Designed miniproteins, single chains, continued (5). Designs and how they scored, part 21

Each design is a single chain, and the fold is of that chain. pLDDT is the mean over its residues in the fold that is shown.

## One batch from the design tools (miniprotein)

Design m16698
Fold by ESMFold2-Fast:
Structure m16698 (fold): chain A 95 residues (1-95)
Amino acid sequence: KEEKIKELLEKLIELLGLSEEEREELFAEPDPKKVILKLAEELIKLGKEGIDDDKAQEIMALIVELIDLVYENDPEKQEELRKEITKLAEELEKK
């Protein structure tokens, strides 16, 4: 499970084009909710820059997979995070 989470994080970091500093920050963050929200924030920023829709969907699918894997036995937490990502997308659209 831990190895799969790490593999998903590494793949997301690569697809999002995050720096080595941003990678270190994500791996140092003990709260998985903050990690997931940061990944969603970076995807939203790329969307504003005109990322390809297919690539955006691939990244979003991996974020959802990460949520499902991290909170495998907590469907309420999965739903909470999906709502939080939607709210974050709306807030970032204004900025």
Scores: mean pLDDT 76

Design m16699
Fold by ESMFold2-Fast:
Structure m16699 (fold): chain A 88 residues (1-88)
Amino acid sequence: FGTDTSASASAEEKAEVVRLPVLGSRGNAAFFALLAEYLAGHRKIEILASDDPEGREAAEELRRMAEKLGITDYSVRYLPREEILRLL
């Protein structure tokens, strides 16, 4: 099979995923970043949270705030804390 990437050139511009790293109790900062990207018209947003209790709390705070505003066009992925730190 040949992957026809050229056929998706225009669609790829809109399919760009914005990745937002989240650390521990930085959920508030990540939420405002998510909100800013969402208001800028980015609907394909991926939250990268650390796979630690602190990271889970930050991701939960994000979900709670996003839910209040009806923002459901995002996904959450859990990564080791060390990987999140490398993304900052």
Scores: mean pLDDT 67

Design m16700
Fold by ESMFold2-Fast:
Structure m16700 (fold): chain A 55 residues (1-55)
Amino acid sequence: MEEEIIERIKKLVEEAKKNPALKGRYQDFIDRLIKALEKENPELAEKIKKIVEEY
């Protein structure tokens, strides 16, 4: 599950690079996902934050 989520986030950042106009929408989606995951899996939430910071 974690690997699948990580892969999907990476694909989202790639899409944002192709479509800069969508960057804000992807950022909002990821922020909401992180907030939801902080309750269930805080370690995964931190990994997602790191991936988003890199892009």
Scores: mean pLDDT 74

Design m16701
Fold by ESMFold2-Fast:
Structure m16701 (fold): chain A 99 residues (1-99)
Amino acid sequence: SSAAERKREENRKRLDLDIFIVEAGFRVASEPDEKEREKIIEESRKELKRRMEELGLEPEERKEFEERFEKAIEGGRRLNEFFSMPVEERLKRIEELKA
């Protein structure tokens, strides 16, 4: 049905938004240069806003995507810090997480 086709397209666009958010987090995690990380975050935040405006999302749904974005960026920063540690410090952190 045309209604089901519209819902599939809307769901696809929302999934693409979540994929974008996850990719932004991984880009932050893998960027060794602090200035480039901040640029990635700024550009990704602007792109998220542009995509949400293009989709005409309601304020409540925009807030949910923004919250997921901030969590992805925070996760990326933590992974970046972890992988920047010497091997010995990473092993110690892993042992602390098992406690």
Scores: mean pLDDT 86

Design m16702
Fold by ESMFold2-Fast:
Structure m16702 (fold): chain A 69 residues (1-69)
Amino acid sequence: MSPAEFLAEFKARLDAARSEEEVIAVTREAFDELEAMLAAGEISEDEANALRREMGALASAKLAELRAA
C-alpha cells in the first residue's frame, strides 16, 4: 500500500467514525498498521513520520468536530 492510499483509507475510516471511542480505535489500528509497514520495510522512516503527523492532525480535527456537535 502506498502512503497516499494508506492516508486515504484512514481518512475514510475516520469520516465514518461517530464517537470519540471509534476515532480512538480507528487511529490506534492505523498506527499499528503503520508500525507494521515500517517494520516490514514497506515504507521509509520519513514517510512514516509524515503519516504520523497527518494522522494525528486528522484525528484531532475529527475529535474536535464530534465534541462541537
Scores: mean pLDDT 84

Design m16703
Fold by ESMFold2-Fast:
Structure m16703 (fold): chain A 77 residues (1-77)
Amino acid sequence: MEDLVKELREEARKIAEELGLTPEQADRIADFAVGEFEARLRALKARGEYSDENIEKARQETLELAKEMAEILKKEQ
């Protein structure tokens, strides 16, 4: 789980960097993405749906949300 969370953090930071956000904003996007992903993984475990396919889907959905949040922050500049 820690390795998956680390990879997600790096991917979320990359999304923010590609949009030209500040390092502080990139950290906020990464923190949001990690929190969202961990919540989704916990929900999957609680439902008995903790599988590689569902974990990957949760990862992709979290990165899409991170991208949307990064785009909102970019527009506020």
Scores: mean pLDDT 82

Design m16704
Fold by ESMFold2-Fast:
Formats: structure tokens, sequence, C-alpha cells
Structure m16704 (fold): chain A 72 residues (1-72)
């Protein structure tokens, strides 16, 4: 079965693909940011329940936010 951190990583990758697609399709940045914020809030809950994965979750958060900043 997939570890919780692996699920978060896959979600982060999907969000990055969505942000990159925004530049081609003209998707509103606010919609992408709202979606990312919800996913990151869930990741923060995961950190509280499993502190051993906290570092990896934070790295994914920084990666996703950096891609959104490139689109702004």
Amino acid sequence: MERAIEVVEKVAEALLELVRKHEKEGVPVEEAEEFVKRQLEEAKKLIAEDPEIAEEVIAEEEKVLAEIEKVK
C-alpha cells in the first residue's frame, strides 16, 4: 500500500502539471492557488500525525508554491 507521503508527492506533481498547463490554457491563477492551499492544509495535518515525513512534505510545499509564483 502507498505511504501517505507518496500520496502527497503525487498530488504535488499533479498540482505542478496543472500550474504549467495554466500558461497554455489560460486557467485563472486564483483557482490554482485555492486548490494548492487546500492540498497543503491536508499535508500540514499529515505532518502532525506523522512527524517523520515532515521534511519531505515541506519540500513538496515549497516546490508547488515556487511553480505558482512563476505563473504570476
Scores: mean pLDDT 62

Design m16705
Fold by ESMFold2-Fast:
Structure m16705 (fold): chain A 59 residues (1-59)
Amino acid sequence: SLSEEEKQRILENARRAIDENDDPVVLRAVLAELERLKAEEPSLAEEIDELIQRVRAKL
């Protein structure tokens, strides 16, 4: 299981990857990681869903 610090680092890295990349391969990898994190930590679902919508909008 991931620590709270590791979860926040993953979310921060995901935000940066979404903002800085237009490559569909990168965006799909970020999407998969976000969906995995959401399944493991439902308490972050609202924040993760926001990021998932941003990724899907770029695809």
Scores: mean pLDDT 81

Design m16706
Fold by ESMFold2-Fast:
Structure m16706 (fold): chain A 81 residues (1-81)
Amino acid sequence: MTIEVTLAVRKPNAPEPPTADQLELVTKTLTQVQMLVAARELGELAGDPELARRAQELARQGKLEEAAKLVNELARKAVER
C-alpha cells in the first residue's frame, strides 16, 4: 500500500478566530517578549539604537502593532546595511 498524494491541509490562520482570553493573553505576552528581544538585537545589527529603544518602549506599553512595525523597520535596516 502506497501513498502518492499528500495533502498538506494547511488552513491559513483563520481570519481573526475568536481566541480564548487566556490564549490571547499568552500570545500577547509572547509577542511582547519577542518584540523586546528582536528590537534589542536588530537595533545593534542595524546600527539604530534609537529606533530599537522606541520599539522596546512601544512593546512595553502593549502597543504590539506599533512595536511590530518598528521591529520590521529595524530588520529591514539590518539586512540593507
Scores: mean pLDDT 68

Design m16707
Fold by ESMFold2-Fast:
Structure m16707 (fold): chain A 89 residues (1-89)
Amino acid sequence: SELEEEVLERFREVLREELALIRASASSEEEARRRQLEFLEELFKGLDELKKNNLKSVSDPRYQPILLAAKQAGFEKVEELLEEFRAEL
């Protein structure tokens, strides 16, 4: 779906920008990697919450972008995207 591809690419861009900001604010390469991993782990937690409640709601507003991506593209594609980013750290 064109909308699925658009939403996934937009989500990928948001993740790249957020990870770059974390890296820019870190005092060391080791701290940057740790904070980037912590950020991705929080997104995996948000995805697990959404799997349990069938995309109805998020307890943390920071999980809203995951909700939008999962609603449009599905859990598997969003999980794969997060795994790609985690593997590059």
Scores: mean pLDDT 80

Design m16708
Fold by ESMFold2-Fast:
Structure m16708 (fold): chain A 67 residues (1-67)
Amino acid sequence: ALAPDRGVAFRQRGLDALAAGDFDSALDHFNRSQDIFQATGDFQGSMDTSVQQLQTAVDRVVDKKAA
């Protein structure tokens, strides 16, 4: 039940990477977080991480298209 500590840790690492502008590492960490939340049945954690994945993907696309 509280084994989602690892999911939360990977999500935090994703947020840290996002803050550093490392979108590839951020997405990798968020994907790992999502896998853990799905495996543990933490649907709220999974949904929260999915929102972060979507935001990071948008930021990455904007960065990729930046002049």
Scores: mean pLDDT 71

Design m16709
Fold by ESMFold2-Fast:
Structure m16709 (fold): chain A 83 residues (1-83)
Amino acid sequence: MLSEAQQEALRRSQQILAAERWIAENGERLGEVAARYFAEARSAEERQAVAEALMLVTGKLKPEEVSEEALELARRMREEVAA
């Protein structure tokens, strides 16, 4: 039987593997969506929010490290990539 700490580590490893698989399968489309979001950004503030959203989607930043605008953009990016 695995300890709770080992089970949590396993779940985290599975989440990381799922994220890596999602990036491998959707990385090209994510790149296209991100490039369009950057092109549509009208200000440095909007470009920063897009960059933070992309970092959140790729697992490089945590939700608590980004703005509310970046959280919403990350949600929209995930939906658009999945469509």
Scores: mean pLDDT 75

Design m16710
Fold by ESMFold2-Fast:
Structure m16710 (fold): chain A 79 residues (1-79)
Amino acid sequence: NEEKVREKVEELIKELEEKIKKLSGKEKADTLAELGALYAQQGNFEKALKYLEEAIKADPKNEFARKVYEEVKAAVEAL
């Protein structure tokens, strides 16, 4: 059932969103970038870009966050 799968993914996203509230610096940026990548996999590019921007703001030298941000932005511009 697709709805059950979506509900499980939504719970995971909510868990990660709670986790980032307890983190700071590099670890927070890493987790925000993971959350952004997960939203991108779900096709929610608006939230993906928002979380990736927050990741870059938390750590501007985070290579993973910057790379995923550019990939998601390019995907949106190609639509």
Scores: mean pLDDT 81

Design m16711
Fold by ESMFold2-Fast:
Structure m16711 (fold): chain A 59 residues (1-59)
Amino acid sequence: AAENLVLQALQSADVDYAVTVAGQALLEAPPAQAEALKEQLRKQNSEVVKRILEIVEKR
């Protein structure tokens, strides 16, 4: 569930929307799933992904 929400948010042109939706999904995911998703996202090397990871890592 969280993975699908993160991927859908990343397809949005609205960075604030992407950060909000993906951040909330990652925070609600179990720790192991959240870590796996973060690692998967890091391999994508996109600017939107970097902003999402920065926000989530601080929380």
Scores: mean pLDDT 71

Design m16712
Fold by ESMFold2-Fast:
Structure m16712 (fold): chain A 68 residues (1-68)
Amino acid sequence: LLERIAARVKEAVPSLTDEQALTAARIVIENRDASLEEIARLIQERTGLTPEEARLAAGAARAALQVE
C-alpha cells in the first residue's frame, strides 16, 4: 500500500524525491480522515515542498488510497 501510494504521488509530482513521495504516502495513510488541506499542510511541514506541490501530492495520495 505505502509503496503504491508513493508511486502515484511521484507520478503526479515528478519533481519529488522518492523519500518525499514516501513521506506523503505515510501522512495520507495515517491521516486518511483528515481534510485535503490538513494533509497538504503536513506534507509541506515535513518535506519543505511548495504549497502547490504539497496540495497536488496530497490529492494524488488520497486518490491512490481509495481502491475501487
Scores: mean pLDDT 79

Design m16713
Fold by ESMFold2-Fast:
Structure m16713 (fold): chain A 87 residues (1-87)
Amino acid sequence: MAQEIEETAQRLAELAKDLTPEQLKEALVKAGLPESVAESLVRLMEHSDSMTLEQVLATAVGQLSALSGLSYEEAAERLEKAIEEVK
């Protein structure tokens, strides 16, 4: 459960590590996050030391799950696919 969420965030961060901030925003929007939410998360990562890439991706999976009624696993799969698409 908690370990699965942590492993998922680490895997997504490894996939997204070479993405530009604009590509990360595009992936978040393609996964189903509102553009305003995607912009806010990417901005927090770029302009604040308060969020790492792993924390951004964990937050994105949680938001996607809540907004779409998906499980954390389903939300993570959707985000992983979106990241692969923007590469």
Scores: mean pLDDT 79

Design m16714
Fold by ESMFold2-Fast:
Structure m16714 (fold): chain A 80 residues (1-80)
Amino acid sequence: SEEDIKELIEEFKEQAKEMLEDMKKRKFDQKYIEEFKKVAEETLKKMEEAKSLEEAEKIAREGFDKMLEIYEKAVEEQRK
């Protein structure tokens, strides 16, 4: 339902915000913060265009996987 999709979008926004705040607090390189923001914004736009909850969930999962990859790369770079 549209209500379920809205709830999923809000959950995704909250999770992305928390990760972004953590990245900033940890002083990760600005390039990873900007890349993360871009992926999060693109994912949210696609979720808003989703025609079903299942489609929105798939989009959220794919977006979250990309965001995690960026986060992991930022962690690895900081360890140098």
Scores: mean pLDDT 86

Design m16715
Fold by ESMFold2-Fast:
Structure m16715 (fold): chain A 78 residues (1-78)
Amino acid sequence: KAWEEVIEEGAKALHEAETPAFPGATALELENLKLYARDVAEGRRSGLFRPLTEEGKEVEEKIEKAGAEARAAEEALR
């Protein structure tokens, strides 16, 4: 999948997973989650947000794997 799709889908999935437990939290705004999803997709887990629910942690793992696959695919095209 395209790199940008991984980041956008990841941020949306994190928002869906964490928002029911923490409604209205600024860290869960989509703009902030997109920054975090980008860091996770690049293999960096330091950032503005860390998942606190088990569902959120599972989504984080999926973003990291999908990001690694997307980066490898783009590198193969260079």
Scores: mean pLDDT 69

Design m16716
Fold by ESMFold2-Fast:
Structure m16716 (fold): chain A 98 residues (1-98)
Amino acid sequence: SKYEEIAKEFLKDPRATLEKLGLTLGDIANVLIKKGIINKFSEVPLVLPELVGDLPITRESVKKFLESLGIKPREYLTEEERIKVAAKIIEDALNYKK
């Protein structure tokens, strides 16, 4: 998948990948807030490098998001599952900006 390839780059260098895509941290924050992963923009720097590693899986919104990707909600996601989560967030951010 095009978005899964972009997600692999994003997990290695989030800022450079966002700049390349014409996305801001605000665009990512809007998607994360809509999915109930964070409550406010100031939480983005805490999550961004570990974007898919430390998701708040105790929240029903996060569980529903993971299940929508075919992922069983759990604290420690596999690398493949992390790539799927990052890919969906990037896809939604690009679509929301349109």
Scores: mean pLDDT 71

Design m16717
Fold by ESMFold2-Fast:
Structure m16717 (fold): chain A 72 residues (1-72)
Amino acid sequence: MNEEEKEQIEKGLNSENPIIKVIGLGKILLEKKEYEVMEEIRKLYGEYVNNEDESIIEKILKLAEEKVKKLE
C-alpha cells in the first residue's frame, strides 16, 4: 500500500461523512480480499443511488465496520 492510499484510508476512517468512511473501510476490505463483502456493499450502494435513503448508507457503514473489526 502506498503512502497516498494510507492517507486516504486514515482520512476516511476519521471522517464525519459516512460515504467517505465506507470508502476507507472498503480499501481495507479489498486489501484483505473480502470480495463477497465488497459485492454486498456495491449492491447496497446501488440501492442508495436509486432511493437516496440515508438508512442504506448506515447499513453499508455498519457492515463494513463489523467485517474490518473481525479481520483485526
Scores: mean pLDDT 72

Design m16718
Fold by ESMFold2-Fast:
Structure m16718 (fold): chain A 81 residues (1-81)
Amino acid sequence: IKLSPRTLAAEVRVSLALMRYSIAKLAGASREELIELLREAIEEAREALRVAREEGAPQEVIDSLEETLEALEEELEELEE
């Protein structure tokens, strides 16, 4: 399986945003900081999904990004109460 450079770059950005969120959460960051980081992760996931669809990524990759986006949106709703 060969992903386009754009799709790979987008997936890397999602991974970095998720890592920042996870580290902040483990470090006991404020709710406001966690919401901001989670919003950044959601925006990166949305962009990655858009790029993956445009670049014709395998359905498995698209499904994975859709699942990630859904999970992040649910997490944000819980944090916002």
Scores: mean pLDDT 83

Design m16719
Fold by ESMFold2-Fast:
Structure m16719 (fold): chain A 80 residues (1-80)
Amino acid sequence: GAAAGEQAGLSLDVSCELNSLSDEQIEQAAKNLVDNVLEKCSEEDLSGALKGLKTVASKSKNPNAKKALEIAVKNLEKKL
């Protein structure tokens, strides 16, 4: 659901703030986030998780985290 998406997004945001990430590492982080959401959420819960991730992306102050979250959101939208 939305809470699971927000939690996953916040974990990524904190990780990106603590580390200087390359573009390749940002894309890998986004892929890992998508894989984790897909493993933990049913298809009915994916819409809620997507909404949670969009909320975290809109509030993120870290450009690297925002980029990773936006990539994850786009990849999840393609699976809906």
Scores: mean pLDDT 73

Design m16720
Fold by ESMFold2-Fast:
Structure m16720 (fold): chain A 100 residues (1-100)
Amino acid sequence: SEAERRRREERLAERLLAVARRIAEALGETKEETVLRLAEALAGRLARELAETQTLEAAEERLERLEKLSEEELRKLGEELLKKIEEAERKAKELEELEK
């Protein structure tokens, strides 16, 4: 049903944000802005990994695996996500300035 699908999507968003907070903590990052950026980068990574199986069930299964990661694994994932965030933000700024 539409209501159940919406509830599952809301739970996925909450779980993803919780993982992003754990990643931020492992990195020693305390800013809410950094947590949100990590959550967005993680969502993008999940979307890419699930390109051919973009179902809520597949996303839930992948998030369950992320929730089982150790502090060291979360830190390494966080470092990779931060690097991608910096690269994406740099490219977005360059493209925007080329249009001005």
Scores: mean pLDDT 78

Design m16721
Fold by ESMFold2-Fast:
Structure m16721 (fold): chain A 72 residues (1-72)
Amino acid sequence: SAEEGKKIYEEELKAMVGENGEGGVAISLKGLSREAILKMIRDGFGHIPAFKGKLSDEEIESLVDYIMTLNE
């Protein structure tokens, strides 16, 4: 769920991509497709670490669901 994704985002990602996915020390996540965001979260990209093996597939989907809410 987006609520579970928000918790994961705040713990793992907020410092790297900013509060609303606008960037910080990483790239902005706004305007990216769900598939692009999913790949970046699973496999890592730039300053975003790979979460495959650290989070379950369900937790990764929840994180992506939350990030998608920041794009609208």
Scores: mean pLDDT 68

Design m16722
Fold by ESMFold2-Fast:
Structure m16722 (fold): chain A 80 residues (1-80)
Amino acid sequence: MGADSSFVRQVEGIAKQGAEDGKSVEEIGREVKEVASDSLASVESVEIGASRMRKILIEAGKDEEEARRVAEEVIEHAKK
């Protein structure tokens, strides 16, 4: 199956920890892009991870539109 559950769990951890540390949505998105590149994550896994990141950031009180934009940027980065 195309979804890497270990990558998705790593992204969830980055989003939760980044929000707790007061990092910006853009900084969290950058870290997720770096992990996706290092892991050679599939586009499907990155789409799932970006969706989880967006949900976690919104629940943590980050701006919904900024979280959406950065999630889309993470997915587009994985397509390159």
Scores: mean pLDDT 81

Design m16723
Fold by ESMFold2-Fast:
Structure m16723 (fold): chain A 98 residues (1-98)
Amino acid sequence: MTPEEVLRQMVRDGLALAADVAAKLVKEGEIEEAIRFVEEVTRGTKKQIEEMAKELGASEEVVRELLEELERGAEEILELARRGDYEGLEKLAEELYK
């Protein structure tokens, strides 16, 4: 597995976890808790990517692109959570686990 493939999988796994848990919280009416969880997972995933990138010797360009992808995915999840779209979050989580 290349460094890029490892880091891209970390982005997908982080977003999948964020979407899956956010969907459950939103379904229960816990929208503020869902937003907090997504922000926490995004911050943790970013830190893990930065640390792993240093260990694997990944290029700065690859890291930048993956962090931008993580931030875009997180904002999509946050938008779905803010509007109470738990079905959209469930669908997104399913797509990210593939």
Scores: mean pLDDT 86

Design m16724
Fold by ESMFold2-Fast:
Structure m16724 (fold): chain A 75 residues (1-75)
Amino acid sequence: MVRPADQQTVTVNPTERVASGRTSRPVPEGSPVSALDANGNLVGEGRVDADGSFTIDTPTAEPGQQLTAVVHVEE
């Protein structure tokens, strides 16, 4: 089953319009990550790397905007 495994606030990079972070707990590589704005709208998606880091493309977000990153894990 897929479930939210981690959630954190991330900030959009002012130059590249990407948001990056790291999971607080081990998650499988390739787990999907969704970036949501303050209204709960999806503004970007990415995936978790083998070391728990992730990068989300946020082409419609403002530089320096704070987003909520939600990691989904298959059991």
Scores: mean pLDDT 73

Design m16725
Fold by ESMFold2-Fast:
Structure m16725 (fold): chain A 106 residues (1-106)
Amino acid sequence: MEKLIKEIEKLYKELVKMAKDDGNDKTAKKIKKIGKQIIKIAKELAKMGEDVKKLTETTLKSVIESMKEAKELLKKGDYEGAIFELEIALGIAQIALAVAKLVLKK
């Protein structure tokens, strides 16, 4: 769990730096906004405990894969594609959080 969150935090920092180094401040701001939300949800899911552990681990791995795809798109100068992949990662995290809250209530 902690290793997955650390990988997400590392990818977030790398993506922000890549966009800034390219001089694309608008993309860097979007990455910061989306990435901060992903990290917040990942930490919330990790605190929910054993009943949702498999859901959390699967979700964080899927988020990492979308963030890695965003990194490859940034390397190619595809800023719109990179933002789209981060929005997918955020959507995956948000759906998992909603499902986890339902599991814990029932």
Scores: mean pLDDT 86

Design m16726
Fold by ESMFold2-Fast:
Structure m16726 (fold): chain A 81 residues (1-81)
Amino acid sequence: MEAHLAAAAPAMREAVRAALEARGIHPSRLGVSVLAVEGETVRVGVRFEVDGRLYTAEAVLRVAPDGSSAEVLELSEPRPA
């Protein structure tokens, strides 16, 4: 399970970045951390910077079994950290 999630880290980061950009948010730095694994879905903590200000959010992702892709099912409202 850890190996699968480690392999999926780039795909999860790109999926979250695309979801943020769809909301008009353009992060200069983006980090994604696994909080929980629930079957085929993964709840992640998101940390990113915009204009030197740090924000946090949570997302629920569906990750492909090979870790090659991820889909954002849910993205919380970003909050200042």
Scores: mean pLDDT 79

Design m16727
Fold by ESMFold2-Fast:
Structure m16727 (fold): chain A 67 residues (1-67)
Amino acid sequence: SAESEEGLKKAGEALANGVALHEFGEPATEASIEEVGEDTWKAVGKTPKGTATYYSSKSAAKKSFKL
């Protein structure tokens, strides 16, 4: 659904920001999520201190993002 696309973007940004905050102690200035494998989602949070990357199962990510 259209809600799923916006929800996926927000969830991806939240994941990327969470990883960046945990790794660098600051929120991501750039956040993205993309499909990089048959069952793999890649969330990337970029900060001035570096880039944090988190890989998740596509199936698990879809469940988490939809609740």
Scores: mean pLDDT 67

Design m16728
Fold by ESMFold2-Fast:
Formats: sequence, structure tokens, C-alpha cells
Structure m16728 (fold): chain A 80 residues (1-80)
Amino acid sequence: SPEDEYSARMAAIVRELHALLEDPSLSREEKRAAVRAATERLLALVEEQARELGWPQEELDRALADIRAMGEHTLALIER
């Protein structure tokens, strides 16, 4: 289904990000850039999914807020 396709694409972005965050050869700056890039891709993908599947605005707003919050939380963890 289109929903399964979007879920798979989101999961791929998250897996790629986790691999980069676990790479000891990458600097904190490179890891922060990876988090920002992944967050932007996830935001764009969720907006595309909401548009294609006709999500209510409230559901889209919640999903976007959750993605942004997760990105900010992950950035905070990298600065440890």
C-alpha cells in the first residue's frame, strides 16, 4: 500500500541516520549535519504522505511536531 511504501522510506532514512551516528570516524559537526538532513527528509516525506493520503491538518501538524522534537532531542544527545 502507499502507507507501507511511506513507512519503508521513513524507516530507511532512520536506519541511515543511526548508522551515521554510530560511526566513530565522523565528527560531532558531521553527525549534527546528518541529523538536520534526516529531519528535513522526514518532514518532506510526511508532508508528501499527508497530501497523497488526505490526512487531517491536525494529524499532519502533530507528525511534523513529533519529527522536529525528535530531531532536537537527537541533536542534544550528540552534544554530550
Scores: mean pLDDT 89

Design m16729
Fold by ESMFold2-Fast:
Structure m16729 (fold): chain A 84 residues (1-84)
Amino acid sequence: DPVATITTLVEQLSQHYELSPEDTTALEKIGHSLLDATKGDLATVKTRLEEAARRISEEGLHPARVEADLLAEPTVLHIKSVLS
């Protein structure tokens, strides 16, 4: 179940990065958006969600901006090469 997988991953990332309840809810919405955009590619969704949680937690970026940036990029490798 892709939706259950996203929920579990978001819970794990929320605990790891100590996200607020609001940021956790936003991250779950980002996960659903990524699942739709990638046509169900769970491996890509997982990698992009991990990057989203890091950017929200470590860089202090607003979840809506992180979502927009991730949906605009073709791959996680491309995102990391641009942002590194």
Scores: mean pLDDT 75

Design m16730
Fold by ESMFold2-Fast:
Structure m16730 (fold): chain A 65 residues (1-65)
Amino acid sequence: SAEEAARAAEEGARAAGGGAGAASLVHDMTQSGVIDPEKGRAAAQAAARAETPEAAARLARESLE
C-alpha cells in the first residue's frame, strides 16, 4: 500500500540517511514481497530524491497517488 511504502521510505531515510537509505529499504521490502513490485519501484525512485525522512515519506506516498 502507499502507507507501507511511505513508512518504509521514512524508516530507511532515518536509519541509513536521506534518499539513498529510503530507496534501499523500500527496495528490500519490495524484494521480500511486503510492497508490490510496481509500487515499490515508483516509491523507491521518488524517495531517492528526498533530503529528509519526512520528505522521503511524502514523496513515496505522492508517487503512488
Scores: mean pLDDT 80

Design m16731
Fold by ESMFold2-Fast:
Structure m16731 (fold): chain A 85 residues (1-85)
Amino acid sequence: MTQEQRREHALEAARLGREIAEKQPEKAEKIRNSPLFQRSTELLARTLQRVTGFSPDEAREIAENTMIGIFLGDEEAENHLSLAL
């Protein structure tokens, strides 16, 4: 798998995470306020910078959207993230 393909999978995971969060805004807000979400998002952002070459700002946005999808149970977002790493 190329670095470009990994980047595309990370962006798709983030897109799916945004979509499910828009359908469940109250649950998404509760998750965003959890310490576990904040720690998981920071770790993922650092990993994305190393593996995919995203900038810090891009990596954080992608990580936040992807993690909200995973915490809301979106299996497709989780599968795309696995292919990005």
Scores: mean pLDDT 86

Design m16732
Fold by ESMFold2-Fast:
Structure m16732 (fold): chain A 80 residues (1-80)
Amino acid sequence: DELEEALEVIRKASEELKLSEEKVEKVERDLREHYESGSTKPPRGTNPDLSKAPQLSKYAEGKSEWSKLAVELVFRNTGP
């Protein structure tokens, strides 16, 4: 299941970046909402840019576009 794999990516990347449980839950919710749109690809407006998160790209290496979106969503939540 690509969604379950992407959720695992969120957890691993969030642990590396020391995100709070609240931020992890927000990222997981955002990913689930995107997946519920009924596409195996992220919505066109959420184009994943892993070049800005190269240290986290390892968690999505060889995985689906959903896992790549998961890495980007985690990275976007690393700010204060």
Scores: mean pLDDT 68

